# Designed miniproteins, single chains, continued (2): the designs that were tried, part 74

Each design is a single chain, and the fold is of that chain. pLDDT is the mean over its residues in the fold that is shown.

## One batch from the design tools (miniprotein)

Design m6713
Fold by ESMFold2-Fast:
Structure m6713 (fold): chain A 70 residues (1-70)
Amino acid sequence: SMEQVREVKETIDNLVETVDRVLPHLSPEEARRLLEEHITTLQGYAKEHPEVKDYANKAIQRLQERLAAL
């Protein structure tokens, strides 16, 4: 449903915002673990909810770019 799509997108946004807030306070090792865990979670959302796949993939790309910069 459109309501479910909206709720999943809000969950993705909240996840990215949480990562952005916490990441500067972590060691490189902790940051890597956090990024890998959240990338896996976002991949799950993209697989379960094809309607948000492109949205989730943009979030995944941002987290992967940060992981590569570690």
Scores: mean pLDDT 87

Design m6714
Fold by ESMFold2-Fast:
Structure m6714 (fold): chain A 73 residues (1-73)
Amino acid sequence: MDALRAEHQARLAATADPAERERLAQEYAEELGQLAMKQTTPILKELEAASPPTNLDQQADLSRQVAERLRAQ
């Protein structure tokens, strides 16, 4: 994640074209989404296997646990 931010900042600094800047912003958002999915999926599978959610409150608790694990990284 931090490496992606540094790369994005470097590309923005090198780019003066507004259309290219818009494209870089879109690519950055897409790459962040893909990284979040890659990091979230194994944590979700581990927690879900231990305690599968059966309602919305349990689903919310699972989401909170995933967020805590991601922050700990």
Scores: mean pLDDT 70

Design m6715
Fold by ESMFold2-Fast:
Structure m6715 (fold): chain A 89 residues (1-89)
Amino acid sequence: GLKVSLEYDYASREVTVTVTSYDPGVSDRILVTLRDESGEVLATKELPKAGSETQVFRHQLPEPVERVVATAKSLDSGDVVTVTAEGLP
């Protein structure tokens, strides 16, 4: 399984996604996709993972959005976790 946390700072336009796997050795790659409230893709990142390692993805948006939706998908197991953050402090 995957655990995902998402932090979004509207003023700096910085998005931080933290992904932890509970299944060491089941997946070595995680795809993170960031979308806005309309579903438009803002960024994608493949994260390498070793065992129980926690991975952090930071991305600064070119312009502020009202909501960020982060989806983390394990490329081995197919597990998917989606989290959202509003553009509020």
Scores: mean pLDDT 76

Design m6716
Fold by ESMFold2-Fast:
Structure m6716 (fold): chain A 93 residues (1-93)
Amino acid sequence: EKVEEVYKAIDEKDLQKLDEIAREFARKGEVRLSEAVAYAIYALDRGYDPELAKKVFDAVLEGNEEELRKLLPGVTRRSMTPEEIEAHIERLR
């Protein structure tokens, strides 16, 4: 797992790099990792701090719905298909 690479991209607010990482995870069938990156992109796009975006990523990856609900009130966490992840990332552009 390339969690350190994801954290670095979050710290740099590099949405393009995060998009590339999410697509690679989705292509390899790592749906949860891809979903976690997509949620981190969502948090950064909404103006969240990198530290908070990392917490969002960790909460999704761990399946901690309670923590995710605290970090992103009103967002329902669910498993996303690779197509849904790609559509979500494209929408952020």
Scores: mean pLDDT 73

Design m6717
Fold by ESMFold2-Fast:
Structure m6717 (fold): chain A 68 residues (1-68)
Amino acid sequence: DEKKKKLEEEKKKAEEELARKEAESGKKTGEALEIGEELGKEAKKEGEAEVKELQERVKKLEEELKAL
């Protein structure tokens, strides 16, 4: 139970961070696009990489929870 609770807490934190990063990435890309197209493209690429990493973390935690 403690192991399951820790994984659920980690998953919840990762999901919250993912949602926050998705919102932040959209806003940051929009702001960068107002400054210049090249900056907007760079910001979008960086945001997509962070979102992808968090999505993979959430998926891994979900698989570990299913294995319990």
Scores: mean pLDDT 77

Design m6718
Fold by ESMFold2-Fast:
Structure m6718 (fold): chain A 82 residues (1-82)
Amino acid sequence: SARERLVALFKGMLDTAQDLAEKTGDWEILDKTSLLVQELADWFAENPDASKEELIKKVEELAKKYNLPEELIKKILELARK
């Protein structure tokens, strides 16, 4: 279901951010990703019929807004395309 896919995306994003934070010692990466996930969840609640393409565009917009590392952005976008 769309909800199951969204939950899997959020978990994947947070897991990836945590792995990178542990590797680099930069825990702000996890904090910023948590804020992104919260904002994305709020956006999806207001836009429940959003297409996969609109979801990917919103993820990219928020990743740039929170200035996430390029390595993390690439992995998050790959997760969003599944």
Scores: mean pLDDT 83

Design m6719
Fold by ESMFold2-Fast:
Structure m6719 (fold): chain A 77 residues (1-77)
Amino acid sequence: SFKEEFEKQLKGVLELAKKLLEEVKKDPSLKEKAIETLEKLLEDLDKAIELYPELKEILEKAKKELEKIKEEIEKLP
């Protein structure tokens, strides 16, 4: 179903965000770009919550995970 496909893609985005955190740890010059990328994704998730109320629970969980990853990147030197 569309919902199942969407859930799989959302998991993929979260795994890429976690990989981005590890890449920033190796190359601090990526920090600002990584934060901008995650901010854009968070804005897109907020819009998706408004457009797809049936996916709200899944999207809110993803948003919280991305916010946590962003905060971890912001705390890096």
Scores: mean pLDDT 85

Design m6720
Fold by ESMFold2-Fast:
Structure m6720 (fold): chain A 87 residues (1-87)
Amino acid sequence: MKLYRPGPLLMKILREAGAEKEVYTSDEIALLLGKYIIDKKLINPEDPLVIDLSGTLLGEVLGVDKFDGRDAKELAERIRKQLTEVE
């Protein structure tokens, strides 16, 4: 199982979602980001497949203002760029 150290801005987001560790699996990061999105109410109420990241720290970290939840691969690739694999 691969472990990752998030970059400092992503770590701040994960800490807001209740993260207490310095290194995470990809599954743990996905769970924490999902919790962050729900807690901050970033899901569009008219289309639950659209997530609005405009003006959020997560949007700044990932470099996107909105994403379609159907494009999970693009989101995963953007998140991976914010992670350093731990040896």
Scores: mean pLDDT 77

Design m6721
Fold by ESMFold2-Fast:
Structure m6721 (fold): chain A 100 residues (1-100)
Amino acid sequence: MLKEAEELLKKASEYLLKGDYEKAKELAEKALELAEKELGPDHYIAAGARAVLGEALEKLGDKKGARSLVSPTTSSLIISVSRGEKLPEIVLKAVKETQS
């Protein structure tokens, strides 16, 4: 199962690099489901699948879909760090985003 999830993730990443975002999305979704069920949601393959899937969705214009794959805290943290904000403010912002 690990090898299957890892292979799907590698193929998803390859399609993402080629600009085939629909195929990257499909393979990343399969890799994520398999990794979460067999390896757990905190496994590095599951994290990688979420990253590839999120990037594919962003490229397809589905920024809200991409955000839902990354916890609201993580999405707001990335955005706020890019703006040079302090960590406590970043966490508060992410919590507010979740409540909205």
Scores: mean pLDDT 62

Design m6723
Fold by ESMFold2-Fast:
Structure m6723 (fold): chain A 65 residues (1-65)
Amino acid sequence: SKAAEGALAALLSAKEAGEPSRETALEGFRALGEKAGIDPEELVKILEEEGSIVKAAEKAIEKYG
């Protein structure tokens, strides 16, 4: 959906400012997942599996964008 696509694009753009702390990233992924209509726990799982906001955002866009 356009809402999910826009939310994931915004998350990807945020990485250009530098990677926040893991705790901040987890909170952000949960919030964006809810806003985009994607299960927040799925986005959190991707972040935990990748260990990097950059890679997690790319993976999320690939699966849900």
Scores: mean pLDDT 64

Design m6724
Fold by ESMFold2-Fast:
Formats: structure tokens, C-alpha cells, sequence
Structure m6724 (fold): chain A 88 residues (1-88)
């Protein structure tokens, strides 16, 4: 279901900004792509965002558990969007 996949992605992007406010530009790009782009485009941006946010969190010294939660959430959103794209 595309709406649920987009909502999950938005929640994961918002969580990234709660953990690291400096990740906001990456999160905003991800949310915009999820709303305006195809599920495939949103999945690609989510995967890229997971890597970029993880790098920013490592540089900022964020707790490894929070870093893992954010990165896995964004990767999970990417996988879910690819599954939705194949169904639609």
C-alpha cells in the first residue's frame, strides 16, 4: 500500500531529524521525493539518505543504537517502497 509506505518513510525521515537536526535537508529531500516522485525514486533516495545520514551521525558522535535505528529505518523504507513499486 503506497500511502502506508510513504507515511513510514516520512516517520523515519522525521526521526532522523529528531536524532540529528543537521540531517533535516536530507530528510526534507526524502519526504519531497516520496510525495512527488515514483515509489522507485523514493526507494533510491531513501537508500542514499540512509548512507548520508549515517555518515553525518558518525561525524556528530551520535549514539550507535540511535544511528542503527535511523539507518535501518531508512533502509527498511527503501525496501518497502520497492515492494510497493512492484505491486503497482
Amino acid sequence: MLEEAREELRRNAEYATEVLPEARPVAEELIETAETGSPEEAAEVAARAAGEVARLMIEAGVDPTKLAGVALGLVGSSVNLRIVARRE
Scores: mean pLDDT 80

Design m6725
Fold by ESMFold2-Fast:
Structure m6725 (fold): chain A 66 residues (1-66)
Amino acid sequence: MEENKKISDELIKRIDELTERGVLSEEDGEELKKEAEKIKDSEPEKVPEMIKELGEKLREAVEKNR
């Protein structure tokens, strides 16, 4: 609703920071940013579930790059 685009932008920023720090690969970062952009145009009720799924994918991607 009010902050969906802000939430999406904050998630994209966080993913970029993780990629720059070498914690996340460029390929995985690109895919996760694409998922974060979907939040911008999503229904408010779906946003928490999308954030949870993104968080799970992020954790797996980070562990894969250990």
Scores: mean pLDDT 77

Design m6726
Fold by ESMFold2-Fast:
Structure m6726 (fold): chain A 66 residues (1-66)
Amino acid sequence: VSDEAELAAINELVKAGFSLEEAVNIVAEAIRRAKETGEPVADALARLAREAGLSEEAVRRVREAA
């Protein structure tokens, strides 16, 4: 994942109501899971965003940013 894609995903999570620390932790966890499973980072990030309680619209924006 590029630095631009990580920052874009963090920004969308912050817009959705997460703190910067929470957003960074969600993105880091998505990258970690993607490496373990072979899943695309965007798909891991969308799953974690749903688990964190984001709306489907916010999940879609976060997935598109990654």
Scores: mean pLDDT 80

Design m6727
Fold by ESMFold2-Fast:
Formats: C-alpha cells, sequence, structure tokens
Structure m6727 (fold): chain A 110 residues (1-110)
C-alpha cells in the first residue's frame, strides 16, 4: 500500500527540485520560481507524511528543510537567495533520492 502516494511525492519533489535549480540559474525569476517550488514541496511533504514509513518521515524532514530555505530565499536579497536556494537544492535532491528508493521498495513489496 502507498505506491501511488510515493509516486506523487517523487513527482512533486522532482518538480520542486527543477524549479529551485531554474531559480538559481535565473535570479530575475527567483521569487516566482521559488513560490511555485514551495507549492510542490508542500504537496510532496503532505504525501510523504501520509505514507508515514521511517523512510517517508526522513524524506519529509528533508522536504521541510528545503521548504524553509526556499521561503527564506524568496524573502531575501539576490545573493542571499542564491545561497539559500543552493542549500535547498541539496535537501530536495536528497529527498528525491530517498523517495525514489522508497518507491522501488514499495513496488517490490506488491
Amino acid sequence: MGVELAEKAVEYTSQARRLIEQGIKDPSSQKSLGAEALRYLQLALSYMRQLGTPEARKAAELLDQARDLVAQGIASDTSTATALLSQALEYASEALRLGQRLLEKLKKEA
């Protein structure tokens, strides 16, 4: 149970990661891309929390850290925003890696 929840969590984490990476590359769009990334991070976080497995809880912790860093980034000046978004990208990438491993584990338990 939970393959569909894990698939949605991985999908939204991947979208958030892409938007954060684009925001780092395009400072002029950082606030709009960061705001969209926050929406996807919140969706991914909600699905991981619904799963409730130890791996899902760890991924949720990383997503929550990425969300906090993106929120701080979009409220900051451009140089600070770029540094915070770079840290958020690391947390989102780790959450994506854990989410993908969890998804593969759940598929094997089917």
Scores: mean pLDDT 88

Design m6728
Fold by ESMFold2-Fast:
Structure m6728 (fold): chain A 70 residues (1-70)
Amino acid sequence: GMSREELEARLKELEKELEELEKELKELEEKLKKLGEKASTSLVARYVGVTLRRIGVEFEIELLRELLER
């Protein structure tokens, strides 16, 4: 299994990725709000893709936190 050091290192990487994804989502949300119905399909697809990646990263963070508490 993963060592405590490996779990802590992975958690730090995921927390950094989550922060970057949240910044990207905020920028995309502001662009979508400004464009409204003029928003391109590619911009909407990027927003959906980043949202799904964020959900996956949040799930992995929670799993790693649970493993570290054991």
Scores: mean pLDDT 84

Design m6729
Fold by ESMFold2-Fast:
Structure m6729 (fold): chain A 60 residues (1-60)
Amino acid sequence: VDEAKLKELEALKKKIDALEKEGQQAIDNGNMKEAVKIKEEYEKLIEEYDKVYEEIKKSE
C-alpha cells in the first residue's frame, strides 16, 4: 500500500470532519448561506477522498 496515499487519505478525512463540524455550527447559528457553501466544499472533499480510497484499493 502507498504510504503517501494513506497520509493523503487521512489528511482529507481530517478536513472533511472539520468541515462537517463547521457546517453543523453554521446551521445551529442560523447562517444557512454559509452552511450551504460549507456543504458544497464537504461534497467536493468526499469526492476526492473516495477517489484516493479507490486508488489504494486497486493497488491491492
Scores: mean pLDDT 80

Design m6730
Fold by ESMFold2-Fast:
Structure m6730 (fold): chain A 104 residues (1-104)
Amino acid sequence: GPSEELQSNAERAFKEALEKIRELYPEWSEEEQIEIANLVVKAAAARIGLELGEAGSLAPAQVAAVRAQLAKLEAELKEKVPGHEKELIEMAEEKLKEGGNVLR
């Protein structure tokens, strides 16, 4: 079902983000690379959640909560991976959106 497809897409998005972070920051610890890859996927998922919420899939209070979470995640990524945060989030968002029927 859609939740299973989203989970599978999240696993692919995580692997892609982790690989890119390992290429950009090979000097980081494995733990830090994994932590930041998870933040990238969370930010991408929050962007998708905000789009769906604004399209009427979520209550207004939930939309506000997702928007606040996204802002926090984007700020943290901007601090940790300055200059790469946008491209990493956009890449993960593309992987999460693979199979566009899941988001309808």
Scores: mean pLDDT 80

Design m6731
Fold by ESMFold2-Fast:
Structure m6731 (fold): chain A 57 residues (1-57)
Amino acid sequence: SGEEAVAKAEEALAKYKATGSEEDLKAAQNYAVRAVALGEVERATAIGKEAHALHKA
């Protein structure tokens, strides 16, 4: 479901913040894209933007 995809994106982003692993970043971005496709546009877009900002810092 979209809500499950958001939860998985949030979990992956939290792991990325702890590890700095590009695999965790990619997982967060991929789950965010899936969540958008499933209708969770606002929440998933926010997660994607945060992931992008952290990667660019």
Scores: mean pLDDT 80

Design m6732
Fold by ESMFold2-Fast:
Structure m6732 (fold): chain A 63 residues (1-63)
Amino acid sequence: KRKELKELTLRLIALKLRKIGLEIELERTEDPEEKKELEEEIKKLEEEIKKLEEKIAELEKEL
């Protein structure tokens, strides 16, 4: 139980760091096609982060 929570928390941190990296890249990118791709990747990553945060919150209630 605690090991699963720790692994999910580490994964969440990794996803949040990746999102920050993509946001920095988006701010520095001037190519419209690359901007669109980065925006789509950020959106997908935000959805995955939200899902993972919900799962972590549920597991925390069990502990």
Scores: mean pLDDT 81

Design m6733
Fold by ESMFold2-Fast:
Structure m6733 (fold): chain A 92 residues (1-92)
Amino acid sequence: SEAFRRRVEVLEEAIRYAREFAGLSREELEAIIAENLAKARASTDEAERERHIAIAMGAELVLYAKDNPEVTVDELNELIREAVREAEEALA
């Protein structure tokens, strides 16, 4: 469905941002999350809102990796990408 494809696009963007944010501190990541959630709430354009959500999600993925040091951001991103690919193929 179109809604499913849009969710996949947001998740893929979030993974891309997680890679970009991997080296940031907890304080920097929390600031990015707060700023982008505020921008998403203020956005009247759906694409801008989704972009800010993807950025916030990317930062949250990196925070998760910091709290779970046994799992790397790359490993987490790969698991999410595999799940997305399997879901897309199952619905094709």
Scores: mean pLDDT 79

Design m6734
Fold by ESMFold2-Fast:
Structure m6734 (fold): chain A 73 residues (1-73)
Amino acid sequence: MMEERLRRLWEEVEELLRRRGLQLSDAERAKIRAMLPEAVREGISAEELLARVFSEELKEAVDLGLKREKERK
């Protein structure tokens, strides 16, 4: 079922975020979740999904957000 594949892919994304110590905003997480159905249809991996989101949908927000956090510390 599509629902089960969405759940598995989201679990893989959560595990990757956890392993890399990435703390995304609620908006960034929502964008990833919104792309899950398309990712499942395309058969892409969780790593590819994250790379795609960072390069296409979250490029500006992630760049500004991460840069702000790094400049803060």
Scores: mean pLDDT 66

Design m6735
Fold by ESMFold2-Fast:
Structure m6735 (fold): chain A 61 residues (1-61)
Amino acid sequence: IDEEVERIVKNLKKTYPDLPEEELKKLEEEVRKLMEQGKFDEAQRKALSAVLRHLARQAAA
């Protein structure tokens, strides 16, 4: 689980380096919690949703 969470967070940092650290920490906690509950699809959707919000905010601003 920790390795999977690290992979997701690391990939997000690499792809979207301007994501705020606070958002990344919050996302890491949410994803870890969901994965510990066996909700892998929800964890993936949570990560994707956060990325889309960030991109939409940057495109609009």
Scores: mean pLDDT 73

Design m6737
Fold by ESMFold2-Fast:
Structure m6737 (fold): chain A 78 residues (1-78)
Amino acid sequence: MDATLARLRALVEAAVALARELGKEEAARALEEAGELALRIAELLGAGEEVPEELLEELRELEERALALSVPAVHAAA
């Protein structure tokens, strides 16, 4: 579990770095907010607590918004 959550965090950090490299600081900020939610979820799971579905939905919405902001900066296929 910890390795999977650490990978999720690393993917968010990589996406933030990519957004900044593309000059999309608004997208980078949205991805950072998603990363904070991912860390909160990881802490709850590490403590053996249940993660509220609201937090998972909020994370998903932030990721979708961040991706939408990032896509216009990429005019070629990844």
Scores: mean pLDDT 68

Design m6738
Fold by ESMFold2-Fast:
Structure m6738 (fold): chain A 90 residues (1-90)
Amino acid sequence: LEAVQKAVKEYYEKAKEHAAKAEAALAAGDERAAAEHLIKALEAAIKAADAAIEALKSQPASAEREEAIAKLEEAKAALEAELEKLKKEL
């Protein structure tokens, strides 16, 4: 659990760092660099979601656990769809 919590935090921080770099690139007029950093932010967010889902799956079964997993799976699918769209635009 501790290792999974650390992985979630690490991937989330990487996602924030890349999102900030994407914003800076857009401000500089570099749309390609902005898209590349946004792709990396989405990839890190997907990995954070995966780690969170695995952490929840290691807990005892409950309605709350299943709802949380379902919401994370939906969020992950949305992030993956956005990632695919951005990769096609490069």
Scores: mean pLDDT 80

Design m6739
Fold by ESMFold2-Fast:
Structure m6739 (fold): chain A 72 residues (1-72)
Amino acid sequence: AAERALAEAEGLAARLDDPELREAVLRGGRLAAEYARAVEEGDEERAAALAEELARLEAEIAALAERARAAA
């Protein structure tokens, strides 16, 4: 699960032309992998903290994608 999330993020990032968006997607994959491990380990506090970081990163990715679209 965790390794798959990272691999999927790397595959998606490879198809993106915007370097900031690519970096954000890769960071998302890493956080998703850490979140999956925290859930598997039953570390509810760490999972909650990582979920908040993922939510903030999702907003950042959405903003970067919007900016890239506006620039095109």
Scores: mean pLDDT 77

Design m6740
Fold by ESMFold2-Fast:
Structure m6740 (fold): chain A 79 residues (1-79)
Amino acid sequence: SEVELARRLGEALIEAMRRAGVPEEKIREVEELFERLIEAVEAGDLEAAEEAARRLQELIEELRKEYPEFMPALAEVIA
């Protein structure tokens, strides 16, 4: 299911962030955005889901730039 996939991806991202040494405040921000995405998908609110996904993508791009170990950690978690 889409919700199950989103939840799994969220868990993988959070674990990767922890391994990369991302601060807990930033991890919490990502958790909140994933919960918003899941809620929007379940409600059928495509506009809210797209906005949450866009913000997550922007935040992930920032993490990739600020934390060089983030992408290697993510690759390990999803392997």
Scores: mean pLDDT 82

Design m6741
Fold by ESMFold2-Fast:
Structure m6741 (fold): chain A 65 residues (1-65)
Amino acid sequence: MEDYEKGVQLAKEGKYEEAIEYFEKAIERNPDFYEAYQNLANVLAKIGKIEEAKEYLRKAQELLK
């Protein structure tokens, strides 16, 4: 939980690379954490990593099945 909240705060501050690290830690702790995948994809898109962003969005969608 704390890693995810830290990632959200860093993303709001525009610290996208640091936010990615914390979202990845949140996913490592809980691989079914939909919100972490969604926010990671959003941050990846913000820094131009569009194909990686699409992959994480796909994973998030699979968690909703």
Scores: mean pLDDT 83

Design m6742
Fold by ESMFold2-Fast:
Structure m6742 (fold): chain A 88 residues (1-88)
Amino acid sequence: MKEADEYFTKGVLYMVKGEYEKAAKYFEKALEHDPDDPSTLYLLGLSYEKLGEIEKAIEYYRKAAEAARQQGDEESAAALEKRIEKLK
């Protein structure tokens, strides 16, 4: 969806700049249009991790792992589950 792609791109730009709070807001807007995109869910989790919001980071990493599995990407799902384990 066009709006999801636009918000995702803005989120990535803010993430590259280290503006993680703005990045998180744009990734949340992207998820309003595409709620199961594993890349957006992962980057939102990473943004929250960079902000020290560990519980939120774990929540979105879990959602990203589930979305990745649903798309047949077991390798990415396993990597996300390993990351979650390290954050506990």
Scores: mean pLDDT 85

Design m6744
Fold by ESMFold2-Fast:
Structure m6744 (fold): chain A 64 residues (1-64)
Amino acid sequence: MEIVERTVERLEEIPELRERVEEHREAGERAARSWEEKRETIGEEASEGVKEIKEAVDKVAERK
């Protein structure tokens, strides 16, 4: 998402916030890997699986 990328770039200009932004990015990458694994079964549990994964991603992004 371009808007998110712009916001992250702006925060990276401030050294103090840059480290925090990197922590969020790493958490997002781990969530993406979990999504990949769940995607194999999501075809059978489309609605429930997608909702569960999205909630997990949001929770990981919010918590660090």
Scores: mean pLDDT 61

Design m6745
Fold by ESMFold2-Fast:
Structure m6745 (fold): chain A 75 residues (1-75)
Amino acid sequence: SAEELIEEAEKLFKEGYEYFKQGNLEKAVELFEKAIELLDEALSLIRDPEKRLELEIKLGMVRLMLGVAKTILSL
């Protein structure tokens, strides 16, 4: 279900953020990419405009964190 996908993505994002804070950027990138995949799947299942907007905001936040982690790794 979309709800299960969102819950799993939130767990992965939280875990990825912990690795990010610890300086393990490779693991953070892996977890953020998996979270984005699950959020994209959830978004494909949701039709309600308000719920879609909330999910798109969450997806944007994870994508931003992924971009930051990848940029640091590229330095």
Scores: mean pLDDT 89

Design m6746
Fold by ESMFold2-Fast:
Structure m6746 (fold): chain A 65 residues (1-65)
Amino acid sequence: MAEEYLEEARRILEELKEYETLERLEKALEEARENGSELEVLLEAEAALSFAHMVRSIEELIKKR
């Protein structure tokens, strides 16, 4: 479900304190819901989760400096 992907993305970004990124991704998901396509909602949710994992990976690399 799209909501489960967004919830996991939210958990990751909140742990990283990336609140502005989280707000942007939640807004993109809301825009997809307004367009009425369930596929677009799922794609945006998956993109949010992938982006959250990418942000976490980059922050880990920076901390290993």
Scores: mean pLDDT 76

Design m6747
Fold by ESMFold2-Fast:
Parts: sequence; structure tokens; C-alpha cells
Structure m6747 (fold): chain A 55 residues (1-55)
Amino acid sequence: MKKEEELKKLGEEVYKAQQRIDELRRKNSPEALEEASRLVRETAEKAQKDYEKLK
């Protein structure tokens, strides 16, 4: 089990999610902003759960 590799994957997933969120925010549509808010919440929850698994 490689905790360091798991952390790298987590970082990459968070980075990709952040880029997608930024794209949605730049579209300046109510639907895109709502989707961005959902992605922020889901990404934060997933990152927390993944971090808990690494303990």
C-alpha cells in the first residue's frame, strides 16, 4: 500500500476538479454556477474521505 501514490492521485483529482469549477464559473450562467457549487461540495467531501482512508 503506497500512501504517497494515493496522495499524488488525490492531488491530481482535486486539481482537475478545480480547473473544471473555474471553467464553469467563467461561463457565467446560473446553471453552470450551480454545477460549480455542487462540484466544490463533492470534491471537498471526497477529498476528506480519501484523506481519512490514508490515516
Scores: mean pLDDT 76

Design m6748
Fold by ESMFold2-Fast:
Structure m6748 (fold): chain A 55 residues (1-55)
Amino acid sequence: MIEEQKEEIEKYLKENPNIPKEVLEYIVENLEENGMKELAEFLKKLAKELLGIEL
């Protein structure tokens, strides 16, 4: 379910605060290519809010 996937993304970012921007960009691109636009937008927002990374 979309909400469970959002919770996993938030957990992943909180557990990996030093994740490279390039890895986040790759994940976003993969989500967008698979039609998961809502999850891609959620990850972009969360990366900005939690990590200070603008995608």
Scores: mean pLDDT 81

Design m6749
Fold by ESMFold2-Fast:
Structure m6749 (fold): chain A 66 residues (1-66)
Amino acid sequence: AMKTLPATGLTLEQMAQIAAEVAREYGRRRGRPVSETDLPPPKGPLTPEQQALRESMRRAIDAADA
């Protein structure tokens, strides 16, 4: 079981999982899929805190694209 942490207090493993999902989505968006060998394996659904951080990161990427 994973303990819920503040969004800014996520563990390195939780942040790596979010980064991997964002990288996969961004790579697909660029038309260049990221190699899954270079990413941590998907471990299942994200916690609500991880989903909130991922959404924040996606918005930051979208803002940079504008």
Scores: mean pLDDT 63

